Designed miniproteins, single chains, continued (5). Designs and how they scored, part 80

Each design is a single chain, and the fold is of that chain. pLDDT is the mean over its residues in the fold that is shown.

## One batch from the design tools (miniprotein)

Design m18956
Fold by ESMFold2-Fast:
Structure m18956 (fold): chain A 106 residues (1-106)
Amino acid sequence: DPLSDEIRELVKKNPESDPELRKKLVELGRKYREELLEALDEIQDISQEAIARIREALAAGDLEKAREVYREAVEKLEEILEKHNTPAVKEAVRKAKENLERLVNA
């Protein structure tokens, strides 16, 4: 995530000794939080929709459809991770993938 990388570079410049760097870091932190929360909400929405669709397919005995929905959800989750490669997003995507994989293989 480019914004996360910019924040890390500013932290290395010791903003405690520079009020202007501190102000810039605070503004970037606010923007980072907004983008992070939006990414986490999108991951939750994709996961909930995929869980519902997989359960419907499994209830109908359509294992092929359940696996198709799983693959589509994983691709969407990986796209979010490519845009927002942060530890929190990486962990959320990992958990979502594990939950969906367990559901489709049950």
Scores: mean pLDDT 82

Design m18957
Fold by ESMFold2-Fast:
Structure m18957 (fold): chain A 77 residues (1-77)
Amino acid sequence: MKKEAEEYYKKGQEYYEKGQKLFKEGKYEEAAEAYRKAAEYYKKAYELDPENKEYLKNAIEAEINAGLALIKVALDK
């Protein structure tokens, strides 16, 4: 399970980085989607390795950033 958790964590990082890039480009709706995918993969990593609280923290951070991106979508209409 640890290796599978690391694989999901890596996928989460890839989507998180994509979300950051899209957010910087002002593509807030696409950034929100990328951050939500990151959170999903981080959560899967945490479910496979529940002792690794860093996975949970990263999932929460990704969800927060997805929410912020959606707020930007609402404000930048």
Scores: mean pLDDT 86

Design m18958
Fold by ESMFold2-Fast:
Structure m18958 (fold): chain A 69 residues (1-69)
Amino acid sequence: SSAAEAKRRQEEEQLLDRQLDILHELAEMYGFEDLSNEVEELKNSNLSIEERKKRIRELIARFQKLLEG
């Protein structure tokens, strides 16, 4: 049903917002200013859930690379 789909999308958006908040806190803690700024821009962007998921995966991969080198 459309109601069940709307609830699922809302739950997904809340999860993505939490992931961005955690990533922002981690970037700030480690002093990764460029990454922190990119996360903040993504938080303020009006992207689809699908596009936001892709961007978050890219940011996580970048965070991991920054931790390695």
Scores: mean pLDDT 84

Design m18959
Fold by ESMFold2-Fast:
Structure m18959 (fold): chain A 78 residues (1-78)
Amino acid sequence: MEEEERKRREELAERHREQARKNAILAAQYDKEGDKAAAGRHLNSMRAHAHYVGLLISKEAGEEVLAEMEALYEKLVA
């Protein structure tokens, strides 16, 4: 039971990590195109998905995803 529960949480967290990354990339693309509204919506989605990783795994895991995705966004916008 506990191991199956952990696997389900890990699988959900993996999907949230993937969505956070996709949203960081889309936010950078829209920002470069001058669509600040679309960029802002994708940044908010990125942060929400990082927060869900924190709820599913640990606060530290969520903070790590958020930091990595914010760094990715900044690198892609530069």
Scores: mean pLDDT 88

Design m18960
Fold by ESMFold2-Fast:
Structure m18960 (fold): chain A 70 residues (1-70)
Amino acid sequence: DELARRILEEALARLSEEERRLAEVALELSDGRTVTLRELAEALGISVATVSRRMRRILETLRAAAAELL
């Protein structure tokens, strides 16, 4: 979906380096499947709590980008 791709690109541009790294790892690990917070924490070497906080910020950024493009 071209719209979904645009939303993702705009959101990634608005993320911090740490948030962008988390999003990149999540995309690589997903490969058509659901990725757990534990898997992201293990891949990045950070706590599940840190992943949860950053994932919330990423999702809020995605929602804002989607609202602007829709």
Scores: mean pLDDT 75

Design m18961
Fold by ESMFold2-Fast:
Structure m18961 (fold): chain A 122 residues (1-122)
Amino acid sequence: SSVQELLLELSSLPEEVLLSVMTSTEGSSLPVEEQLALQKQARDITDELVREGLSLEQKLERIRSLPDELKFGVFLNLLGRRDPELIAALPAPLQEAVERYHSGELTGPEFEEEVLRLLRSL
């Protein structure tokens, strides 16, 4: 499907590009230092999840248990790690949100809100 193709494209993005998307929350009132600290935490958590050899279901459950400010960052970093199991097993609503973001239907902040909403519901 076009959604699977899009997810493959997103998972192939360099980490710096994914982090750039995370930093472009045009509505963030957080100081730059705090934003960078959250991005570093999201990367560190993603590295731990990958290192632990968890299943996709277990990775998504760990993300769901995180503070909202880290959930989106960890999710994006996991996509960027080119995990084909993550792409293949993402719930359809998450795949749809990714497609809507790539098509320009959702802005960065709207995409973050939608992903957080969906992760809470899984």
Scores: mean pLDDT 66

Design m18962
Fold by ESMFold2-Fast:
Structure m18962 (fold): chain A 97 residues (1-97)
Amino acid sequence: VDLAAVSAAIQERLAALIGEEPETAIAKAVEAARAAVSEAFGAEAEVLDVKVSQVSEDTIALAVTLEAAGERLVVGIKLTVKDGKVVAVGAGVAPAP
């Protein structure tokens, strides 16, 4: 699986979260990561763990641990929030330990 292509697919799906409230954006971001990984691996991805961290006043970081086709991945998602709305999104994928 091309992790760069998975990252791009997640990033594209996350663009739809601009203007969403943070709680809604977090839930949709987790589902976007799961869907993109499922598509890339050709197998349903299981969400094993979701860690949410308030990194700064304007930044929420998510670490989503997923398993698909016997592989484990961590999807890192960064949401920038202003005035109660998501204004920027970023994503990256790495193999899980």
Scores: mean pLDDT 81

Design m18963
Fold by ESMFold2-Fast:
Structure m18963 (fold): chain A 87 residues (1-87)
Amino acid sequence: MKELITELLRRRFPEMPEEEIERLAEEATRLLEERLASLPPEAAALYRQAIELEIRAELARAEGDLKTAEELEKQARELHAQAQAAA
């Protein structure tokens, strides 16, 4: 997760210093893990997968791969629905 968030930050803010990217990625990962820890294990696993797909979709959009981005976003929405049902 942290690696995926770091890559997203580098793509969105290429002018940002590496130290700031690492700090923000650590903070974002911590907040995400804290939020997931408040959910039932099954729901947490599904939400984690959904967020990973959402980040991958943003990376695909940044590369101009709109078809892949749309498919990943659809899969993420389905996983969010499953996570909500599991919570």
Scores: mean pLDDT 83

Design m18964
Fold by ESMFold2-Fast:
Structure m18964 (fold): chain A 68 residues (1-68)
Amino acid sequence: MEKKEKEEQYKRLLETLREDIKLARELGDEKALEIAEEALKLAEKLKKEGASFEEIHRAIVELARELA
């Protein structure tokens, strides 16, 4: 069931990123919007390339650190 758990984690991550984008737009936080949009794009790209949830999560954390 590890594969199912990781797919659910990925779906939750995408939902969180979409909510982050919505919140950033509502607050007018251009920097937070940029980070959230780039993180969503990166997560979708890596998932299409067959990356694991752990790889996707690590890449997003690194991206957020670089853009912050």
Scores: mean pLDDT 79

Design m18965
Fold by ESMFold2-Fast:
Structure m18965 (fold): chain A 70 residues (1-70)
Amino acid sequence: MADEAAEAILRLREEVQSLPGRTEGLAGGKPFKAGEVRTITITLKKNGKVVSVTVETDDPVAAAELAARR
């Protein structure tokens, strides 16, 4: 398990919480639908290389934690 992945998870968690209105704010006020799954791309640094992981989820933080564990 890479320490860089843990830092990426913390950063994503802070970004998600810091985002004003999350998806609604970014999309100009579009309502967030509970239970809706979205495709997101997570960029992590592993073994000195940048790796992009595409995941279908409505919880980017949980997806990042899973990516870090794998």
Scores: mean pLDDT 49

Design m18966
Fold by ESMFold2-Fast:
Structure m18966 (fold): chain A 81 residues (1-81)
Amino acid sequence: SLSEKADELFNKGIELEKEGKYLEAGQYFVEAGRLYMESGDYEKALEAYVKALESFKKAGASQEFIDEVQKLVDEAFRKVN
């Protein structure tokens, strides 16, 4: 299922974050968030996008890029509420 695939990507993001691979971790968290959004699991989508935002900040991503990821967090937050 989409939710099972999202869980796999989310867990891979956690592994990459522990390895200090923050840019790659953020990419996995964004993909997990997208699949959670598609499956209607908005709380997990929000968690994944927040972790993506944190990982990209640790990777030194540009403010413009951080603002785009923040929009994904805001979208998922609106779906939870």
Scores: mean pLDDT 90

Design m18967
Fold by ESMFold2-Fast:
Structure m18967 (fold): chain A 68 residues (1-68)
Amino acid sequence: SSSREQSLLDAIKNSNEMVEYAEKGDEKKAKEALEKFKKSVSTIADEKSVEQAVKDMEIQIKEILEKS
């Protein structure tokens, strides 16, 4: 379905933007990308899977930011 395909593409794009902003030290934009990622994944996954994916991404952002 087009909506599922778009949501998958949006999730990938937002996850990449999140990592890029975190590597640049832009915590605000990294968190904005994480919110967009959560919205995209929420359309294609159950609540528990979404919560785990968001948590994993939050840990990744924190680890990248702490290395700067």
Scores: mean pLDDT 82

Design m18968
Fold by ESMFold2-Fast:
Structure m18968 (fold): chain A 64 residues (1-64)
Amino acid sequence: DEEAWERIEKLTEEFLKLEDKELEELKKELLERLRELARNGGPEEEREELYEKSVALTLAEAKK
C-alpha cells in the first residue's frame, strides 16, 4: 500500500501543476472512463489505476 500512496502523491503533484481548465477536462475524462468500466466491466488493474488517479485529482483540487 505504500507504493500506491507514492504513486498517488506523485500524481497529485503533477495535477497541481495543471491549470484549472486542464483539471476539469481530466475529471470529465476520468468520470466517463469510470462509467464505462462500471457498465461493461474491465481489467482490475485499470480499475485500480483509475481509483488512484481519482484520489490524486481530489487531493490536488482540495489543495488549490
Scores: mean pLDDT 78

Design m18969
Fold by ESMFold2-Fast:
Structure m18969 (fold): chain A 59 residues (1-59)
Amino acid sequence: MELEELAKKIAKTLKNAGVLPESEEQAREIAQRVADGLGLTDEEREKFVEALVKAIKEL
């Protein structure tokens, strides 16, 4: 799965669970933790964090 598609699915899951982050800072923290768990490279991590923050803000 592409990182952007994964980010959108995670954002949707957070919304459906009622645990959407209330701030961009919180969204970035969640994205960083997920990226750590996925074993992403620095480049992939940056792309994923921005994609997840964007997906959350667009919900």
Scores: mean pLDDT 79

Design m18970
Fold by ESMFold2-Fast:
Structure m18970 (fold): chain A 85 residues (1-85)
Amino acid sequence: SNVEVTVIDHTTGYAIVETVPAGPTTIHLPKRKFEPGEKRHLEVTMVSKTEQATVSVVINGTKPIVTVTAGPKLTSLKRTYEVKE
């Protein structure tokens, strides 16, 4: 089933919403010129018809991978999303 994924980059103020297949997904952010070691705070929310999960992640500009885990009231689904600039 498809899920709606919302990514909020609290460091840049950018937000993106995409409808994607369940499973590993690549999400692209618009900011491309980060210094090595510059940290970002990302919030990723997944919504389907029956499930919702939200996680917060801190990454630097060279670490584009975000892992999303279902919350304690949902099935134990772990998903990895690659977030690129």
Scores: mean pLDDT 54

Design m18971
Fold by ESMFold2-Fast:
Structure m18971 (fold): chain A 70 residues (1-70)
Amino acid sequence: MDKLKKIFEDVLGVSPVKEDDNFFDLGGDHGKALELRKKIEEEFGVKVPLSTLYENPTIRKLYEYIKSKK
């Protein structure tokens, strides 16, 4: 989880990001969503569909998705 938290903070340019903070409420846009997906694939080896990211826009929900694919 700590690695995913750092990715969220790096992409958004804000810290701290809490586990239940919504990526889009923190200023995430489409371009940042694409960057987030790329960094998740680089770090965890999991390709997150853009639709999945829009439906699961928190560290907690997205980490559960990543764990389910590993």
Scores: mean pLDDT 83

Design m18972
Fold by ESMFold2-Fast:
Structure m18972 (fold): chain A 79 residues (1-79)
Amino acid sequence: ARTITVNPEEFLGELEQAIAESKPGDTIIIHARPLLSLLEQAVRLAEGKGIKLVLETPEEPSEEVRQFAREHGVEIRVL
């Protein structure tokens, strides 16, 4: 298993590419603002891949974002 860090707000397609190249047991760390649309995209792309998603964000997420993360097994880290 490996850990891959992505910055999708700085590099277009980086999230999609990292998830496409991931293998079961890998961890994807997403460095981004806590946007619901970004988490929805990440969860959709990761579906069935057996990977762990982590959002590392400089801002306190909304309750809607935290609820979505809890329901879909995404770990949130506020930096």
Scores: mean pLDDT 85

Design m18973
Fold by ESMFold2-Fast:
Structure m18973 (fold): chain A 108 residues (1-108)
Amino acid sequence: SEDLKLLEKAEKYILEALDEIGASPLVRMLVRLAFKELKEEIENGKKIEPVTDEELARLSPLLQKIYDKAVELIKKETSDEEERKKLENYVRQILVRADRLLRELFAS
């Protein structure tokens, strides 16, 4: 599936962004868990609603920084506009799930 290949490529860009910003192993684990959750949703035919700019703006500051860096890497390596938009959408989908998982860990 082309969508699964793009999803895997989006995860790779997030992991590269984590390495460049020096994010903790915990953040890497949450990203991988979020990827697994999203992959299962896609494989099970669940409708994935687009992540809005308003929802993106509500991410924790760390995840917002990760998003900005991942998008920077995508823009440098991807010349195709449609592929770039799809990759950016999958990055948003992974990071929104990672943010939820992070909030669940620190819920008090």
Scores: mean pLDDT 86

Design m18974
Fold by ESMFold2-Fast:
Structure m18974 (fold): chain A 64 residues (1-64)
Amino acid sequence: MSVAEKAAALTPEEGRVLGYLVAGKSNEEIAKELGISVATVKRHLERILEVFGVSSVEELKAAV
């Protein structure tokens, strides 16, 4: 699957988290931008890592 196909498998909120992450935002900055808790951001990141088949945020940034 392409990056776009994997991104399409995310929920709209998970897709926004990924977008901010690729833009270089921290978990705290993403939480502020989306109006959610840092714990919720971390939960979304775990799901995004599963969808992309990577084990770390660093690998995710390299994959996109």
Scores: mean pLDDT 78

Design m18975
Fold by ESMFold2-Fast:
Structure m18975 (fold): chain A 57 residues (1-57)
Amino acid sequence: MKSAEEIKEEAQRVGVRAVIAGADPAEVERLTLEAIRLAEEGRHEEAMKLIERLKTL
């Protein structure tokens, strides 16, 4: 993941997978939206860290 678009797509993909795996949908939505916002603001490293957290749900 290198561009904002790629980061946003990965956040959504990881979020959907987390919900399917039984994670709390409200928590997944909150983290996914925050990662998307960080990516849009150019804060790619912070967005990536949130995606890693999302993978552990």
Scores: mean pLDDT 80

Design m18976
Fold by ESMFold2-Fast:
Structure m18976 (fold): chain A 71 residues (1-71)
Amino acid sequence: SASVERAAEAELREMLELAREYMKDPETAPEIEEALRRAEEEAASLSPLEARIHISRRIGEAIERVKEKRG
C-alpha cells in the first residue's frame, strides 16, 4: 500500500541522514560507503519497496558495526 511505501521511504531517508553523519568521520566513512555500495548493488534487481527496505537494513547493520568498533 501507499502507506507502507511512504514508511519505507521515510526510514531510508533517516538511515541515509545517519549514514551521512558517520561519513564525516574518516575512521567510519569507508565501512559505511562500502556497505551502501553493496546494498545498492544487491537492491538493483529488487522492487522499489524491497530496495528501500534492503538498503535501510544494510545501512543500519553497518552503523551498528562501526559503533561497536569505536569503543
Scores: mean pLDDT 84

Design m18977
Fold by ESMFold2-Fast:
Structure m18977 (fold): chain A 64 residues (1-64)
Amino acid sequence: DQLKEDILKEILSFVEEVAPYFSKESVEKMIESLVEEYAKEYNLSEEQKEEILKEALEHLEKLL
């Protein structure tokens, strides 16, 4: 799914940029807000939203 992959790539880039400057809790909240915004804009399914959120949070964990 190209749309899901493109959105995930944007979110992962954002996470990498902000992770050094903010607490884990702040970045997690930012990720949740960003995923919700993309889900509304692109009419993502609940499954797609959950997969993006999971991968973004996993990526954040690896950066810490």
Scores: mean pLDDT 82

Design m18978
Fold by ESMFold2-Fast:
Structure m18978 (fold): chain A 64 residues (1-64)
Amino acid sequence: MEERLRRLIEELLELEEANRDNLEVVSLGSLGMMRIQVALLAGDLEGAVEAAEESVERLRKAIE
């Protein structure tokens, strides 16, 4: 789980960096990161992975 979460966070950050001029992508990425952090603070690693997966998917759709 932790390795997958790390990879998803990297992917999320890479998508934000590549699309820094797209405010929708930046806003959705920031919201996704907040959700991941909240889950981690609650000790919910599975919820953090789910939030990261959802965030990456939403960013990809916003870029299209």
Scores: mean pLDDT 82

Design m18979
Fold by ESMFold2-Fast:
Structure m18979 (fold): chain A 100 residues (1-100)
Amino acid sequence: MTEAEKLLEQGWDAYAQGKFDEAIKLFEEAVKLDPENARAYELLGFLYYQKGEYEKAAEWYRKAADIYEKQGKTDLASRLYENAREAYRKAGKVEEAEKA
């Protein structure tokens, strides 16, 4: 939707300026306006990951992947499921991932 697309542009501009919390707020408003906007969930996952909030990042990546899968964008969905897996690993299994 046009309003959601504008919020994604504003959120990306905020991110480019280093305003991570403002970018997150704008992307969260975008998903409220358009719950099927997989890109907004993907960007939320990216920003939470950048903040080190890996469990939240994983949840957002998984939501984006589920929507892309429903849209038939299987390659994008697969990439985001892997991003979610890596984020969950960092949140709960960081020590195990670093062990030989």
Scores: mean pLDDT 80

Design m18980
Fold by ESMFold2-Fast:
Structure m18980 (fold): chain A 88 residues (1-88)
Amino acid sequence: SPIRNTGNQIINQTNQDITSQINNANLSQSQKDAVRSQADTLIGFMRSTLDLLITRNVDRSTMITILNDQSQSSRDNVTDTINQLQSQ
């Protein structure tokens, strides 16, 4: 569906940006793996949210707003974790 395609684009872009951030971070492989696991949980939550919004027949603009807010929160969470690990 068009709404699912739009939601998946937001989620996939979020995951690509987070993946690049993790890959470019000055962290050990074990630390990168830990951040990747956190990111996978956050991305999984976004996918579950998209499924819920589609099931509830939420309009496209509301879906975009909610997923963009979750995208930003996920990015901030990953950034904070990377910064904390790099300060060790």
Scores: mean pLDDT 92

Design m18981
Fold by ESMFold2-Fast:
Order: structure tokens, then sequence, then C-alpha cells
Structure m18981 (fold): chain A 84 residues (1-84)
């Protein structure tokens, strides 16, 4: 169903959010460089954009998915600004 598909897309965005949190922890622990951290954040930002675009194309860009996406983008933005 479209409801099931919408849930799957939200779960994809939530997994990217978890990857961002793991990257932040690795950076704070000194396990990755600032350059690698920024590069990986930008890759995850791009992947989130693709996921949102596909959701829109298949008609499952729900308010919940938009909110999850916007929250993720804001978190990535804040992290990039904090370390600049």
Amino acid sequence: SKEELAKEFIEKIEKIEEEVEELEKKYEAGEISKEEFVFKLEELEGLAGIIRGVAKAVGVLTPELEEAYDRLLEKIRELKEKIA
C-alpha cells in the first residue's frame, strides 16, 4: 500500500539520521578527520535528497516524511556550521 511505502521512506530517512549521529560520535572521538566528516555529511545529505525526490515521484511525500527530511537537513546544517 502507499501507507506502507510512505513508512518505508520515513525509515530510510531515520537510518540516515542514525548514520549522521554515528559520524558525529566518530568525529568527536577523533576517529575521523574534519574533512572526512564534512564529505560524509554531504554524501548523506545528497542521499536524503534522492530519497525525498523518489518519494515525491511515487506519490508518498507525506507531511511526516517532509518533517523527517527537514529535521535531518537542519541537523546536518547545524553540524557543518558548528565545525566551520
Scores: mean pLDDT 88

Design m18982
Fold by ESMFold2-Fast:
Structure m18982 (fold): chain A 90 residues (1-90)
Amino acid sequence: MKEELIRQAEELAAEAQRLLTEAVRAAAAGDAETARALLDRALALLEEAARLLEEAGLTEEAAQLRALAAGLRAELEARIAAGEKLPVPA
């Protein structure tokens, strides 16, 4: 049971990584709408993965994954906003 939950969480995290890579590319290309859509999808998968890790008893790993997701969201949203609104280099 727990091993299956961990495997499912790993698969979801891997899919989220692929979507995040596509989101970064979309943001770099100036496609803010696609970047946000891909980011939202990736974050939903990371949250589901974190839930499965908690169910498996991996509470620390789940917390780390949620912290990573929050950081990624903030970073990519800031990059998208800067590209859309202002030529901010900082």
Scores: mean pLDDT 79

Design m18983
Fold by ESMFold2-Fast:
Structure m18983 (fold): chain A 66 residues (1-66)
Amino acid sequence: KEELEKRIEELEERVKELEKKGADPTLLAAARRQIKIAREHLDKGQYASAQEHLDAAEELLKLAEE
């Protein structure tokens, strides 16, 4: 719900920050794709699926940090 919306915003901001730092564009693209899928699930009220894709995006961003 509201928590998942905030999490999406936080992850989108983190992607932008890592892109500015020259992180791996392949990992950033994969993270953006997971965030997009999570938004689609959230819009459909599928909160568990949205959370799963946000968890995947977080792991991809951790890898992109190096």
Scores: mean pLDDT 82

Design m18984
Fold by ESMFold2-Fast:
Structure m18984 (fold): chain A 73 residues (1-73)
Amino acid sequence: TPIPSEEEKEKFKKGAEEIAKKYVEEGKVSEEVAERLVELYNRALDAVAAGEDLAAVQEELRPEAEEVERAAA
């Protein structure tokens, strides 16, 4: 898995914010849930960019991701 550059990180973070905003506008999630999703994504992206294994990062964030999924359902 390629490690994103600083420019790619910024682009990916912006994309995640736009997706979260769309979900709020569509009534799929609350603003609070969308903010948490963006925070989780940004933390995962920063960890992967720091050389951490994606699978390990996903496992570390799993409990918070599951909480967000429950809130979104």
Scores: mean pLDDT 72

Design m18985
Fold by ESMFold2-Fast:
Structure m18985 (fold): chain A 89 residues (1-89)
Amino acid sequence: RFAALAAALASPDPEVRYQAARDLVEHGTPEELRAALPALEKALNDPDSRVRTIAVEGLARAGPEAEPVLQKALTDPDPSVRAAARYAL
């Protein structure tokens, strides 16, 4: 069902994107999250800060390969996203 989650992450509806990111992070293995690194990095640029926060959680679970991408979240305009990145690092 990864293809369905990737399609949902591109949805114009922020709630659909948030739920897709949440499902991926909550149920994804570290291997699946590493495979999703390009999608999670794109989600860090999402206009909805909730989607960006979940992307930070997914990047943290993906392991050390994701650390350079995760550091980009430290400069996010939303203080909650920055706090999540600091907690994850």
Scores: mean pLDDT 77

Design m18986
Fold by ESMFold2-Fast:
Structure m18986 (fold): chain A 99 residues (1-99)
Amino acid sequence: MIKVEIVKVESNEEVAELMKKLSADEPKVIFFDTGSKKFTILAVTEKPSEEAIKAAKEAKNSVALVLAPKGSDVQKVLAYAYEELKKLGYKPESFYDFR
């Protein structure tokens, strides 16, 4: 089952630093709650690229990181992340695909 892991952070700088340490061998969603009820979705493969990390750092809101290794049903993972975060009162603002 895909899980949305919620991590409270103080800033988008902290999101960027945490993303540098992440990799996944199965589909995973990590939501970095900066205190903003709006979020940016970043789709990556097994590990965030430098471009994805930069996008997280430059974001003005919370960040939903979708880790989708090769062979993942990315559309299904994205739909699941969106619906789970919407249930918690968050609204999507933008989506960037770095896969």
Scores: mean pLDDT 78

Design m18987
Fold by ESMFold2-Fast:
Structure m18987 (fold): chain A 72 residues (1-72)
Amino acid sequence: MKEEIVKTLEETAKVAKEELIEAGVPEEVAEEIQEKLEELAKYLKESDLSDEEAAKLAQELIAESARLVEEA
């Protein structure tokens, strides 16, 4: 499951910036979200975290990303 979470984060990061910009999110905010997704994916790949901890971190980042979009 951790491998699937990492793959989802990497795939999401690739399209997130473009999709957010098309949705009217400022490029600066879209880039910040993409960077956070890439950083978490790298961290999870290099760490020995459990699947549950990995899922929690991914969910928390998605929630933070939604907040950044709302505040933009």
Scores: mean pLDDT 79

Design m18988
Fold by ESMFold2-Fast:
Structure m18988 (fold): chain A 67 residues (1-67)
Amino acid sequence: GISSALRKIWKEVDTDGDGRITIEELRKVARSRGLNLSDITIQKLDKDGDGTIDDEELQEVIDSFER
């Protein structure tokens, strides 16, 4: 499902293994794999406004797709 796809994308984008990635990197990788994230989803992930997301924010996205 989409949740497993998002986890796979996260692992591929998080090359430094510190549990954070940039919103821009996530969007590009997701689109290249046929998964498009909405602007609302991106805004919810970018709580700090610095263009990065962590595991907690990714879980919120997964939850939004399961509802």
Scores: mean pLDDT 67

Design m18989
Fold by ESMFold2-Fast:
Structure m18989 (fold): chain A 83 residues (1-83)
Amino acid sequence: MQEEFDELWKIKELEKAGKTDEVKKIYRERANEAYQLGLEYASKGDYEKAAEWFRGAAILYEKAGDTENAEQARKLAEELESK
């Protein structure tokens, strides 16, 4: 929604200012939040929502340059979607 557009706008401003490390930090923080929500929904048996959050975390980890955590989150999403 509107908050997502506001975050994207802030990220673009940081990129224009050459603050790449700050941009990566934002993506990593959001990825960690999404990953934790994925674990929470999986523990409740809500595999559909858990898979959605892990997919979101994977994309955000990739944007942060964290390829290892991105791969792990993607594999978890695929495993839960197969259930």
Scores: mean pLDDT 79

Design m18990
Fold by ESMFold2-Fast:
Structure m18990 (fold): chain A 60 residues (1-60)
Amino acid sequence: MNKLLDELEKLLRELGYSDSDIEEAKKTLLERFKGKNLEEIKELLKELIKDLKKTIEKLK
C-alpha cells in the first residue's frame, strides 16, 4: 500500500497540487478506506493512479 500512496503523491505533485492539498487528500482517502479490506484499498488506489496518469498524458 505505501508504494501506491507514494505514487499517488508524486502524480498529484506533478499536476501542481501543494503538499498541504496532498496531505488533506490522503487523510480523506484514509477515512474513506475505514472498514475496507486491503485488496479493495489497493484496487481503488490503482484506479486513481490510472486516472491521474491519463490526465497527465493529456496535458503533454
Scores: mean pLDDT 77

Design m18991
Fold by ESMFold2-Fast:
Structure m18991 (fold): chain A 65 residues (1-65)
Amino acid sequence: SLEREVGLALAEMLSAIGDKLMEQGKYEEAANLYRKALEIAQEVGAPEDFIRELEEKYKEALEKA
């Protein structure tokens, strides 16, 4: 569906930006982007492996923030 395709693309983009923020030590900003990516991924029924990856990234960013 269009909603799933757009949602997956948005979640992937937010995750990629979060990764760049992690590299810059901007952990709070990265956590916010990973959280938004997780919310979108869950709403559109993204693959469980992708959701798990986002959960781990979010957790790591929170621990370092």
Scores: mean pLDDT 88

